Designed miniproteins, single chains, continued (2). Designs and how they scored, part 96

Each design is a single chain, and the fold is of that chain. pLDDT is the mean over its residues in the fold that is shown.

## One batch from the design tools (miniprotein)

Design m7332
Fold by ESMFold2-Fast:
Structure m7332 (fold): chain A 77 residues (1-77)
Amino acid sequence: SEQEAADTIARSVMEAGIYGDNPVEAARAAGSGSGLAYQHGGPEAGKKAWEDFYNGAKEKGSQGARDAAVKTAKEAA
């Protein structure tokens, strides 16, 4: 339940960062992760996943996105 949601958020957001510099692929992956977070962790989890991904990627690239994803996943669980 909450553990599965957290893992899905982290995985989806990390995959978005791993796919490189292509924003289209990144947005698609991030969208699926935040959607699943919303289903299992509620609106707060989905909102956090999307915002943290964008802010992390904007400031620190893939590494920032991954760090934010892990933090969001742990807090959602």
Scores: mean pLDDT 57

Design m7333
Fold by ESMFold2-Fast:
Structure m7333 (fold): chain A 72 residues (1-72)
Amino acid sequence: MSLQQDLAQVQQARDLARAGDLDRARALMRQVSQTSQNPQVRVAALTASEAPDADRLIALADGVERLIQSQL
């Protein structure tokens, strides 16, 4: 998957977490951790997929987004 597609999925996961859909947000972050071709993005997304609450997932997703942006 391209970094642009990774970015779109991370942004969608953040929006889902903000909407209260933590399970879908975690699932998208786990998908990014499995499909991204960038190993740093995979590790960061895996950590975000394990977030215990929406606030933590949003903060971790912001970190993943910044990491992807640094590679574009």
Scores: mean pLDDT 84

Design m7334
Fold by ESMFold2-Fast:
Order: sequence, then structure tokens, then C-alpha cells
Structure m7334 (fold): chain A 61 residues (1-61)
Amino acid sequence: AAPTDAELAELRARYIEALVTKEGLSREEAERRANSAVAAVRQDPLYWPIFLRELEELEAA
């Protein structure tokens, strides 16, 4: 199913923190990447399960 705006906002927040803490990106770069991910999901909701899986894998690393 397509994500809600609240689910996208939560994904964005989690993705930023994971990129900063696990990948060592600057917060500015993490926000840029997260904004791109959210935009991709809004354009094609089929990316939602892909980004969620990637985030779960990143958080588990």
C-alpha cells in the first residue's frame, strides 16, 4: 500500500539518523538523500517497501 504523509515523515527522520550514525554522513548530506528518497516514493509508491527494507538493513548494521 502507498505510505501516508506521516509514514513518509517517519521514514525521512529514521533515514537521516541512520545515515548520520551508521554511514557517517553529515546531517546536511543525510537530509539531501532522505529528501530524494521521499520524493521517489511520492512519485512511485512501489519504492516504499524497497526504502523500508534498505532502512531496516542500515539500522541493523
Scores: mean pLDDT 81

Design m7335
Fold by ESMFold2-Fast:
Structure m7335 (fold): chain A 100 residues (1-100)
Amino acid sequence: KEKELEFLKEVLRGIAENDVTAATKLMLLSLAGSLDVDLVRAIIEYLIEKGYGLTALRLATAVQHRLPGLVAEAAKVPNTRPMTDEEIEEAIKYAEEKLK
């Protein structure tokens, strides 16, 4: 579970740096059924609520095979700048609290 949070942090950082490698790996894990769907849903919903539209859309697209409705919801959020490292840390902290 800690490894999943570390991996999601790497995915969010990769998206912010316009590096889709980690997001592609997340898509493959989603297709293989190895994804913690509840954790990823919670993060995407958090990103949508906080207005991180670009990151939310990229992440929702990577996991659309498990969470198809979230792409449409993320697309409604205006395009925004990439997330900062501080914003990524806050998103991961939110996800970590969901695991308690």
Scores: mean pLDDT 76

Design m7336
Fold by ESMFold2-Fast:
Parts: sequence; structure tokens; C-alpha cells
Structure m7336 (fold): chain A 69 residues (1-69)
Amino acid sequence: SEAEREKLLEEARRLILEGASYGVEAIGHIVTALTDPENREKSLKLAEEYLKKSDELDARAQALVQQAK
């Protein structure tokens, strides 16, 4: 139904916005790795974790958009 498609698209929008916020967090950790050599390894691991979370949310959003077609 049209109402079901609208719900899928709104959920996709929510996931994309959440994924974008994790991408911004990853940038912050990369900047920390550049400015704090003593904690570089830890900061890079955190950046990788946030990038993975962002990618997983974007993949889920893509699936919802495709389902709404």
C-alpha cells in the first residue's frame, strides 16, 4: 500500500541521517589520530568502528528504498 511505502521511505531517511552522524564521529577520531600520536592506534580503531556502523546503516537504507519501489 502507499502508506507502507511512505513508512519504508521515512525509515530509510532516519537511517541515512543516523549513518551521516556516525561518519562525522569517524572524522573526529581521524583528526585525533593526526594530532595525538600517542593515542593514534586507539583513535584509528574508533574511526573504523564508526565507519562500519555508517556503512551498515546506509546499506539498510538502500534496501528499504529498493523495497519501496
Scores: mean pLDDT 89

Design m7337
Fold by ESMFold2-Fast:
Structure m7337 (fold): chain A 98 residues (1-98)
Amino acid sequence: MSREKILNALKASGLSKYLNEKQIELLIDFFSKSDEELLRLLIIAFGLTPEEERKKFAEEVLKLISLPDEEESKKKLEEFLLEKEREGLKRLFFEGIE
């Protein structure tokens, strides 16, 4: 996956607003080594996250990509993103307006 494609996804989703330049570079480096599905899951989970929780979402993603073991980092990030997607979908379809 190209670095430009990752950067454009972070900007288009609005996630980049919660990140400084160094943090954006860390995310680009991490996702350049990952498949497109993990990036897609990040963008979907973030899009389903309420505005007031987006800063905390970004902080947790940064913690998970900073783990010393790359495979554990990918696994923990995927688990976190799947749970956030599930919470967001439940809110949209079953919990009404929040």
Scores: mean pLDDT 81

Design m7338
Fold by ESMFold2-Fast:
Structure m7338 (fold): chain A 73 residues (1-73)
Amino acid sequence: MKVPVYDEEGRLLGIYEPGKPLEEFKPTDEKMEGRRVKFILPDGSVFYVPAQVSVEALIQLAKDYGLIGFSVE
């Protein structure tokens, strides 16, 4: 599963995939708009994902990537 991940300022950090390092990718100068989901990794690092991502995709991401928490802003 490929999930775009952003920092707290809404800048694209890259695309997160299981078993791979974060792949840095900036397809556009546009920043994340609207509501976002905050994800917390086991190492304490934080990523943000657009709330437009499906609920099923968010659940699978949390399960496969070992996320310890998430919240909707």
Scores: mean pLDDT 61

Design m7339
Fold by ESMFold2-Fast:
Structure m7339 (fold): chain A 105 residues (1-105)
Amino acid sequence: GLQSARDYLRQARRHLDLARDYARQGNMDSAARHLDQAARYIGRARDSTPDPNIRRSLDLLYRTTRRVRDLVRNGQLTPDQTASAADSLGRGVDVLIGQIDRLLG
């Protein structure tokens, strides 16, 4: 349900923050690993919500997070680009948590 989706998104946010911080350190392997974990949690959030609008937004965020992960793994993003992308994905997670909180309140 929406509560489970929110809890999964909070886990995704933690992994996106770690991906950002590792990217800032130039540790691209750790950044990619945490992007992969963030994508898995976003996927679980998507699968946990019956709301079609939130599910569609989560699916887009899931696919975007996986694309960023793949670009990092393939050496196609710089550390600064990876940190910026992880930060932007994290803001996307925050928006969706806020939308879920409004539906639950």
Scores: mean pLDDT 93

Design m7340
Fold by ESMFold2-Fast:
Structure m7340 (fold): chain A 82 residues (1-82)
Amino acid sequence: MSPAQRAQLQKDIDDAMVRMAASVLSLISEDKILADDSYSIDQLKHMRKLYQDMAAASTDPDDRAILDRAIAAIDKKIAALE
């Protein structure tokens, strides 16, 4: 690939990730995570890793606050189940 093509591809990926993250964040609820007892420990650990990766990639402080609260809720649930 040319340098110009690589730069365009990187922008396209970044824009797609931002749109996806915003859509997913609207579905994240701390209260729902805490109330739902159907999650296995493995599922909770998988969700924790996903939300940590999303938080690390996020540039929006409000989105990061939502993800941090969701991670804290998952950690609390894992501790209760182990």
Scores: mean pLDDT 71

Design m7341
Fold by ESMFold2-Fast:
Structure m7341 (fold): chain A 59 residues (1-59)
Amino acid sequence: SLEDVVLELMRRKERGELTNREIVEEAAKHGFSVEEVVQKALELIKSGKIPLPTVPLAF
């Protein structure tokens, strides 16, 4: 699902494995748009499933 993809990619970003751009590129391989990825990431941050990023999400 979009949520599972975003959660996994955000976890990899926190480990220093991915940049914001690479997150978008990886999600696009699963058929998701930049807008869908950004909106889902913000929803997960607001719900507390993802901690607030120390580096802003810029796509």
Scores: mean pLDDT 70

Design m7342
Fold by ESMFold2-Fast:
Structure m7342 (fold): chain A 86 residues (1-86)
Amino acid sequence: MSASQVAGQLHLILIANGIDPVLFLNAVRDIEDEAVATAVMVLVLEELGIISKELADRLLSNFSEENIAEAKKRLPEVLKKVKERL
């Protein structure tokens, strides 16, 4: 899948779990690379228990190792922003 297709899947998962997608879009707004922004959202949803580790690993397999590494660096700041809005 492309980064945009993964982002679409995450949007549907958020809606299905009663979570406002705008909260997540705002949390990643400062991340210029769409692939990194999408990968960090996968990691956030895994950390919050909204998606399984198996699903997260499958979605992350669509990204480069460089994008995943950058997403992992951004995870603590984005997770904090998301938790403050939940």
Scores: mean pLDDT 83

Design m7343
Fold by ESMFold2-Fast:
Structure m7343 (fold): chain A 85 residues (1-85)
Amino acid sequence: MEKIIELDEEAQPLWQEAMQKAKEKGKLKEVEEILRKAREEAEKKAKEGDLEGALKAMLEGAIKVAELAENKELVEILKKMLELL
């Protein structure tokens, strides 16, 4: 658990950079759709009591956003977080 928190803290500044990059590329609507679908799946899993599945859904969405923003460092951190679940 501790290592996931540490990776999340490392990801936060890179997430801000990825969002800014996506906006500059005119990809904000694609980002919003990816995050919406990830939230819907995560909410479904959370309602079923699958908190790990909910977190996996959010991380998978975040990875897609990071790939769209071409932020390779963020992709690697998010993939490591996913592997720890």
Scores: mean pLDDT 80

Design m7344
Fold by ESMFold2-Fast:
Structure m7344 (fold): chain A 81 residues (1-81)
Amino acid sequence: MKELTVTVVSPHEILVESNVPFSDPEKLKAALMEVPGVEAVDILDDKRLRVTVADRTTAGQVALAAAKTEGVDSIILTSSL
C-alpha cells in the first residue's frame, strides 16, 4: 500500500511525505512545479519533499498532482496550523 501525507505546515509551506520511497523524486518535483502557485520544491529525502507556495489554498492542487504522479493507494491532506 502506497500512501502520501500532505501537510500544510505554514501559510507558505507544504510537506509531502510518503510511507515508501518516491519512485522518481525529480519527476515528482517537476510535476509539482507545474501547479499554479507553487514557487519552489525541495527534495528533503527519498520519502519527503517541501513545497513553497504563494498561498496555502494551493494545498489541494499539490496533493492531487502528487497523488497522480506517484500512483498512490491513499492520500491524507492535513494541516498543522
Scores: mean pLDDT 81

Design m7345
Fold by ESMFold2-Fast:
Structure m7345 (fold): chain A 108 residues (1-108)
Amino acid sequence: DSVEEGIARLRESARGVPAELQAAVDALLERLREILENSKSEGELVARLLELLGAEEELVEEALKDAEKGIELYNEALEAMAEGKLPERFRLTPYMRALMEARRVLAA
């Protein structure tokens, strides 16, 4: 799949998200597209995804130094969000809030 096709599917899936969060969802998808198109390594990709979600600077730096550790941290964050929990050492940014709400709506 192209990055554009992946983003289009995510946007379609987010149609159930409350109208007040749609702007945050659109902004998140645009930032995700930029990260996917401009990241040249797995470590950079994962580090930028962690940064987008509001990870503390130390976690972003760890991902840049160790791609496997970065992937592990990212998967742990996704698992916490799947359980309706804010991941440890992450800020509740508008992007994190939109992603958690979208996941809650889509899982219902």
Scores: mean pLDDT 73

Design m7346
Fold by ESMFold2-Fast:
Structure m7346 (fold): chain A 60 residues (1-60)
Amino acid sequence: MEEIKKEYRKKALERGKQLVEEYERDSQVLPPAEVQRRLAERTIEFDEELRKEYEEKLKS
């Protein structure tokens, strides 16, 4: 249980950094509306991925 939580937290932090880097890059070349849309989509996708991984580990 504890190790799953630690792994989840680590992945969340690392992905958060990637999202910030992607946001920074996109903001240089894309309109603000598109940047916000992509950030929202990536955030939702990441949250779903982490939730699915967490549920799989709890199930196993």
Scores: mean pLDDT 76

Design m7347
Fold by ESMFold2-Fast:
Structure m7347 (fold): chain A 58 residues (1-58)
Amino acid sequence: SVVDEVLKRSGLSREQLAALVAAELKKYGKMLTPFGQALLEEILADPELRAILEKHLG
């Protein structure tokens, strides 16, 4: 899992990761890297992470 690897390597919480992805989407309207796009797709596929992301987008 891309999400699990990022959380393990960065020490970020799920909330912090979702907030960073939301910030990039708000600034650019898209993820800038293929890695970021894969991370976004995995977040959107997880109902809990998706809800956290949507909270930071709205």
Scores: mean pLDDT 83

Design m7348
Fold by ESMFold2-Fast:
Structure m7348 (fold): chain A 96 residues (1-96)
Amino acid sequence: SNDEELAELKAKTKERTARLQAIRKEVATNGASDEEYREKVLALAEELRKQGDEIASVTLRQALAAEYKDKKTAEEYREKGLELTKKREEERKKLG
């Protein structure tokens, strides 16, 4: 059902958020630089893309751009993330 698929999508989003928070905690604990933090977040985004989680990858890149006050890049990734999410929702409706 659509509700079960939505629950799975929410679980994946929660897991991505937990992974990002784990990176933030690791960086805070070890006194890592902004460059090290950026590299760890980009590595996670790349891992998610390779796993086929394009929406998760784009969302993470959007969040990173926002953290560095790159408003234009953050907005571009935000819009792309919304478009991908809408396409995923429409694809899901066709299969249900």
Scores: mean pLDDT 76

Design m7349
Fold by ESMFold2-Fast:
Structure m7349 (fold): chain A 72 residues (1-72)
Amino acid sequence: MIEELRKAAAEGARRAPAEVARQSQLTPEQRAELAALLSETARRMAEAKSLEEMEAIEAEAAPRLKAILEAA
């Protein structure tokens, strides 16, 4: 289970920059922040030792994601 989640996070990290670039509604600065947040979250997920740790990382990233989207 955790290995599958880690692989999914790594795949998400590879796709994230392209998906963010497709959001023309965001400014270049907002896209850069979103891409950085997604890449950092995916990297931390890949390093996570337990499922609980992965959930904590996701919970930590959620408020930051909202802040970026609300700034738009």
Scores: mean pLDDT 69

Design m7350
Fold by ESMFold2-Fast:
Structure m7350 (fold): chain A 100 residues (1-100)
Amino acid sequence: SMEEEFIEEVEKILKEAREKAIETRDPGEFLKGREEIEKLAKKYKASEEVVQELLGYMTAMGMEMQYFVKNNVSDEEADKVLEKGIEDTKKRLKELLEKE
């Protein structure tokens, strides 16, 4: 379905942002991910609620990554937190799309 395709494309953007942020130790990778999410949301005509949820996630993960960099948190620990965040966001996205 278009909803399943949207979720798959969102997950790809989230995973790419996570991978690049860990590799570069740059929270700015989540700002790039936000731009990709905004474009994807327009393509799929996602609701304002869905858009705000995804942009909020990207902002929160950027802040987490900034904390990890400042506090010398290992890539392994940082990656684990970001992975959980992606899974939580994916679950919330499915709930929002089922409501629509």
Scores: mean pLDDT 83

Design m7351
Fold by ESMFold2-Fast:
Structure m7351 (fold): chain A 104 residues (1-104)
Amino acid sequence: SLPKLDEEELETLKKLVEKAEEKLKNIEELSEKDVEEAKKTGEEIAEKIEKEKREPDEEEKEKAIDAGVTISLYKAKKENKIDKIKETIERMKELIKAQEKEKE
């Protein structure tokens, strides 16, 4: 059975899928430099929220999602697992569609 997502989880999943599909269109151009920049962005966000003892804001969440997708897709590219990632994205899209239909 499909897991039931709350509204915040559903919006996060939608953003993950959108960023993943965008980057997959240009996957051949995705470089190690992009991964290093993504790691730096993620670390800076993590350090800031830890220091301030708060949850990330919407801009920080968006940047963290973008960074995580970049790192995951580059790893999949290096390991020749892009087809497996595409299958995962399609399953996520089906889950989003099912959850949105239930919440209407």
Scores: mean pLDDT 82

Design m7352
Fold by ESMFold2-Fast:
Structure m7352 (fold): chain A 80 residues (1-80)
Amino acid sequence: LASTLRVVARWAEEQGKTELAEALRNIADEAEKMIQEGKDPAEVALESGRRAAEKARSLGYHDLADAIERTAQVIAEEEA
């Protein structure tokens, strides 16, 4: 998920969506730190995905938020 959020953040930055890009990078950094600390990768994916989707929705990017949540669920299922 962290790699996916970084790709989306780069896209957002290229579109001039700086606030979204910064938020997604911060969430990706926190997700990687949690995994390195030994947290469950599936739980980290779900929590980080939810947080990223909530931020995207708050900024009006509802389709992107739905895509992020779907991706997080798929990643969590692969880790289970």
Scores: mean pLDDT 80

Design m7353
Fold by ESMFold2-Fast:
Parts: sequence; structure tokens; C-alpha cells
Structure m7353 (fold): chain A 83 residues (1-83)
Amino acid sequence: SKNEAKAKKYAEEFLKNRPELAKPKNSKERRKFVYELLNYMKEKKVPYSLRDLVLDEVLKLAELDQDEIAPYYIFEKAVQEKE
């Protein structure tokens, strides 16, 4: 959708400023990656409806396995959104 273009721009800015986070090698780094991403979206005031798309674009650009990242993201998102 058109919102994917906006999400991609946020994703590119996140990764450009934090290239080391784009290559997590272990569980601790994957958790840090999620925390930094959620903090980035909060600081940039990314609309809640767009945050899932931003995650998706970040994972695509960094070529990260959604299976390894998604559990951390789902839990953290639920906490932040009262779910």
C-alpha cells in the first residue's frame, strides 16, 4: 500500500543510523534490536497503525528471520499497546 512507502523510509533511516543492530548474532542482540526499533518509532512518533509495517520493512532490508524476531516484537508491542 501507499503506507508501505512511508514505512520503508522510516526503516531505511533506522538501519542507516544503526547498522550494527541490523546483524544481531544472538538472543540478547535480537532483544536489543527490538528495543531500539520500538524506541526509534516512539521518538519519531510513528503512527501505531504504521509500526507493524515499519518492522516488516526493517526485517526485509536487514534480511532478518521474522521467526526469530517476531516473538520479541509481539510481546513488547502488546505491553506498549496494553494488549
Scores: mean pLDDT 78

Design m7354
Fold by ESMFold2-Fast:
Structure m7354 (fold): chain A 96 residues (1-96)
Amino acid sequence: MNPEIQKLLEELKKILEENPDIKVEVSGNTLTITAADTESGRTLLDLLYVLFSSVSAIEVEKKGNTLTITFHETPLTIEMAERLLEAVRGLIELYK
């Protein structure tokens, strides 16, 4: 695994799990996000789906209450990674 991708995935997991309705698993270059079956969890999952789908270096699949996010082997630039982390943090803070 690319160490920069691994670090990004671990940072995303920590930020996302600040919301009690969100659980995250990291496996390889893949991040699996599961939302609780609540109105807030479902809304947050939908917003995360839109956000991650806007990034060309990421493949996103939504099934029920689960998002599967796969990062391409070619890493995001540092600036893109920082922007993504900032955007995810903003969503989690909004839905505290």
Scores: mean pLDDT 78

Design m7355
Fold by ESMFold2-Fast:
Structure m7355 (fold): chain A 71 residues (1-71)
Amino acid sequence: GEAEKLFEEAERLDREAKRAAVEGDYVTAYRLGAESHRLLAEAYRLLGKEEEAEKYFQRAEELVKQADQLE
């Protein structure tokens, strides 16, 4: 379903974020990490798991702020 596709895309972005971090590209790592967490939040919201969705939305916001501080 749609939630399953969002989880798969989030895992792909998380792997790319970790690769960027290993390469020292922390701006890209935080931006990709934020998108990954945003997709996880959307997936959990579709499954009716509001508390889990909120947690991932908050983490995504934190990662965006970290990226913005580095630019």
Scores: mean pLDDT 88

Design m7356
Fold by ESMFold2-Fast:
Structure m7356 (fold): chain A 73 residues (1-73)
Amino acid sequence: SLEELKEKGRELAERGIKVADQLMEKNPEAAKRFKEAVEKLLEQIEKSKDPATAESLVGQLEDLVKRAEELLK
């Protein structure tokens, strides 16, 4: 459902912000860009009115968070 997708988006954003905080010590510029991208995607997910758009945006946010997690390795 749309509500479940928005909830997943919020959970991914929380995970992303934690990753950004860890990146701040190692790469502040990348952390700032990543945090801004997470916040933009979450805003778009929250404003989404159809499940298909929300699912696409959640997928983009998930990919973004996974890429940032790789930078911590």
Scores: mean pLDDT 84

Design m7357
Fold by ESMFold2-Fast:
Parts: sequence; structure tokens; C-alpha cells
Structure m7357 (fold): chain A 98 residues (1-98)
Amino acid sequence: TTPQQERDQALAIADALEARLGAPEIAAVMKRLADLWYQAATTPDPAKREELAREGLRLLRELVALIRRHGVRAVARALSEILGAPESDVLEGLKRLL
């Protein structure tokens, strides 16, 4: 897969998650993370890549806080349905991020 295909897939997941949870704040942070990842994958500037990586870690912490606020189980159920993966596997993955 190309960086653009990975970004497009991440944006589609964020949109589907917003539709299922009614949580536009989670979707917004996920979309911004996808954009930062795409920029890091396509930039020739190593200093810019490091800057984007630090911003990405900051946004990941914000995403974790939003998932906790909304409910880890509710997010896991929605992602399970969107990804076609077992809820238990999604929940375990989310708990490792938290």
C-alpha cells in the first residue's frame, strides 16, 4: 500500500467511527494523526519528520484521553464492527495504548 492509500483508509475509519459513536472530536484527532503520518512519510526533510513525530505523539496522548472520556468499550465495539476484527482483540489493543 502507498502512503496515500494508508491515509485514505485511516480517514475512512475516522469517518465511520464518528458516524457510529457521534464523537467528532475523536475523528478529528484521528484525521490529524493520519495527515501528520502522511506528511512524515512524504517529506524529504529529516528535521520536519522529527517535528511531525513529536506532534504525532502529542496528538496520540490527546486521542487516548478522548477515548477514555467517551468510553473504551464503546470505541472498541465501533472499531470491531468497522474493521471486522474481534472486539476482544480491539479492546486489548486499546488498553495497551491507555
Scores: mean pLDDT 84

Design m7358
Fold by ESMFold2-Fast:
Structure m7358 (fold): chain A 84 residues (1-84)
Amino acid sequence: SELEEGLAELRRLLPSLSDRQLAGIGLGIAGEPDEEERERVLRLVVELAAERVLAALREVAETSKDPEIRKRAEEAIRLLEEAL
């Protein structure tokens, strides 16, 4: 499936992604309407890059001028910490 292919590509890329890209992935998890897709991406991130994504999201939560982006970052942090 396209989801399986996307997850395989994400697994390959995660070790080399920048902090900005990692924050984008975390924000995307909080914005994902499909619960199964969200859980699969969340599990992969927790397995391979939990600390890096959490650090990147905390930076966004503290520094973003957009309150909606800060709120989404806080939600993403909660989802990641609950999955640890």
Scores: mean pLDDT 84

Design m7359
Fold by ESMFold2-Fast:
Structure m7359 (fold): chain A 62 residues (1-62)
Amino acid sequence: MEVEVEQEGDTYHTTATYLGVTAELTVTGKSLEQAREAGARAALQKALDLLLAKLKELLEQQ
């Protein structure tokens, strides 16, 4: 998993990539560590959602 964070004032712009799936998140009022964790969770959730959608499609084709 790759996580990049850019700070702009009180805001963190987080870009996280997991298994080729990229999620972008803007976090305000949190620490750098919390911003990184939020981005990582978003990328993981997006990857899981795509995998579940693919599973559903395979089941519906039977």
Scores: mean pLDDT 79

Design m7360
Fold by ESMFold2-Fast:
Structure m7360 (fold): chain A 75 residues (1-75)
Amino acid sequence: SALEKKLLEQAKEAEEFVKENKSLLSDKFIEKMNETIEKLKEAIKNGDYKEALKYSMYLEAMVTGARAIKVTEER
């Protein structure tokens, strides 16, 4: 479905974000990001859209927070 494609795209973008910003992120943060990405993918596979949207929101919050850290380091 269109929702599944968007959620899978979000997961891929988050994986790329972690890879590109590995030097700016703590090991614990990377671990939590990867765990959330895997839970999102599993929820999509199971057709559990409520869980998928929950992890999607968590992932968006984590990426937003990480970008704020990146902006601070670039100053």
Scores: mean pLDDT 82

Design m7361
Fold by ESMFold2-Fast:
Structure m7361 (fold): chain A 70 residues (1-70)
Amino acid sequence: EEERQKERERLIAEATRADNAGVKDPELAAKLREYLDEVMEEMRKTDSREDTLKLIAEALIYVGNAFFLE
């Protein structure tokens, strides 16, 4: 549980940093927040550490791709 909480906080910190970097496309920002909400809901449903880490990795890749290109 504590590890999942720490990773969740890390995800939120990453999202906050991206937001503070100056969003040029508010639609893209809204989509990223929606995706992160979905990931957090899935993390809440799963008790598997491996599945949780995979979801976190996928979320970080998605955020990175979105802000790297935009």
Scores: mean pLDDT 62

Design m7362
Fold by ESMFold2-Fast:
Structure m7362 (fold): chain A 69 residues (1-69)
Amino acid sequence: SAVAELARALAPLLSPDALATVTSLAGKLRQGEVSLAQAEEVLALMQAQGKISPEARARALELLRALAA
């Protein structure tokens, strides 16, 4: 699945907890439960809290944008 592919791509860049949060976001985005803008806000908050690097955030956002298309 597209969500599983996103998880595989991000696994080397994220802690298990951060990966679980981002894959949950990807699932909700695919189901229309959250907007891409809301997902971007969650990624920004995770970076501000030190849970993800700027590079991991950029890659996650790229993959979430592709998933939303």
Scores: mean pLDDT 87

Design m7363
Fold by ESMFold2-Fast:
Formats: C-alpha cells, structure tokens, sequence
Structure m7363 (fold): chain A 97 residues (1-97)
C-alpha cells in the first residue's frame, strides 16, 4: 500500500506538469480535468484503504484519457500522459500483492 501511495505522489508531480501545459495553452477544459485528476490522486495518496486507492486510480485513468483527447496535438503533454499511465499501472500492480 505505501509503495502504491508513493507512486501516486509521483503521479501528482506529473499531473502538475500537465496542468502547467494546459494553462500555457489557455485550454480551460484541460485545466479543469488536470485539476480534478490532481485532487483525486492527492486524496488517494493519503488513504489507508486499498479500495479507495484503487477507486482513485480508476478515476485518474479516466480523466487522463479525456486529457489525452483534449491535448492530442501537444507532444509534451502526450509524453507526460504516457508516463502517468505507467505510474498508474505500477501502483495497481503493487496493490495486487
């Protein structure tokens, strides 16, 4: 659980970089989605419940898919979204122990 929470803290950093890109592009939809993903990831990173962490991972994954579509023409954002998906997958794997 703690290792998954550490990955969620790293995920928050990646999401904050995506948020900065969204702000620079003045893309209000991407800003809103990124802020919501950061909020959920932060809440999950503080949870002692495996079920709450898993719920957070699923919600962030869904929001990332929406951000990917909104920022599809921004290569830097697409790379960061790819990294975020890897962190989500690793966190889910750690919760399976």
Amino acid sequence: LEEARELLRELVKVLEEILEIAKKLNNEEAVKLAEEAIRIAREASRSDSVEDVRAGLRQVADLLSQIEEVLKDNLEAQVLIGIAHILLGLAELLLSK
Scores: mean pLDDT 85

Design m7364
Fold by ESMFold2-Fast:
Parts: C-alpha cells; sequence; structure tokens
Structure m7364 (fold): chain A 53 residues (1-53)
C-alpha cells in the first residue's frame, strides 16, 4: 500500500539523517564508528530502493 510505503520511506530517511548527524559529530572528534557508517549505508540503500519504486 502506498501509505505504508511512504511511512517506511520517511522512517528510513529519518534514520539516515540521524545516523549522518552522528557520523558528522564523530568525524569532528575522531571517533567515527564503522558500525554507524554501515547502518547509514544500509538506510540510504533502503531509502533509494523505496524511492526508485
Amino acid sequence: DKEKLEQDAQSAKEGYDRMKKILDDQKKTGYVSGIVEGVRYKLKEQYDKLTEQ
């Protein structure tokens, strides 16, 4: 359903934006986490997949 798909896309975007902010803050302190970067990559991939649909 389109409504659920839009909610899922919004949730993925929200998660991506949050992880990006954490990574940007970590880069400034020199404590960038590979796990956080991997999660950001997966969320972006999911958002792109939902958007390409």
Scores: mean pLDDT 69

Design m7365
Fold by ESMFold2-Fast:
Structure m7365 (fold): chain A 99 residues (1-99)
Amino acid sequence: MAKLELSGPTSVKEGGTLVLTATVTEGTFKGVALVLKPEGSSEEWVVGVNQNELKEGDTATFTVENVTKEHTGYYYALGVPVGSREGVRSEELYVKVEE
């Protein structure tokens, strides 16, 4: 079964840089996106994409620069496994943007 994990800080300073790392723990992915579910919103925003193929043990690093209060919310990695047509999601990571 293909699996993704997302790791990073749980807070970042406003105007700072948020760095999140997606790790492939099982399988191989055609690419991985970083998705934000902003706090208080039902919409999902793609905030980063890695288009390289990632195999078990590989990582994709996502950098979100000049973060605003709108970047507060739940982040997850989303990828499509090789040989699949269905996306696989990581667990969600809550990140708060602080003043």
Scores: mean pLDDT 85

Design m7366
Fold by ESMFold2-Fast:
Formats: sequence, structure tokens, C-alpha cells
Structure m7366 (fold): chain A 64 residues (1-64)
Amino acid sequence: MTEVLEVLHENGVFTVVRVRLPDGEVRTVVIDKLTGTALVVDDKGNVLRELSDEEREAIWQDLG
């Protein structure tokens, strides 16, 4: 399951969170509160993937 571990940054436009993904990897997720887009990024800031509907719903309801 996807779990929010830490909120790294939060404002009215963006939320940046550290999450544990279903595969057990800990990743940074950037959430655009205005568009609802949630992206998994690596340690270099490269976009790895978008969150699934299930993962996005779990994180988005937890944060906003």
C-alpha cells in the first residue's frame, strides 16, 4: 500500500511528500493542488511515473 511518511513542503499550490510505494520503495511525490496531478520523482528530480488512481486518492485525501 502507498503510505505518506513525511510532508516535506506544503503550500496553497503544491505539496511535496515522502511516500512508501506498494513495491516498498521510498520516493518523493509532488502534488499540484490546483490540477490534482501527482508525480513520483527520483532523487535527481526526474519524473518516474504518475500515481495510480488508488495511490493518488489515498495521498490526496490525507493531504487536501
Scores: mean pLDDT 75

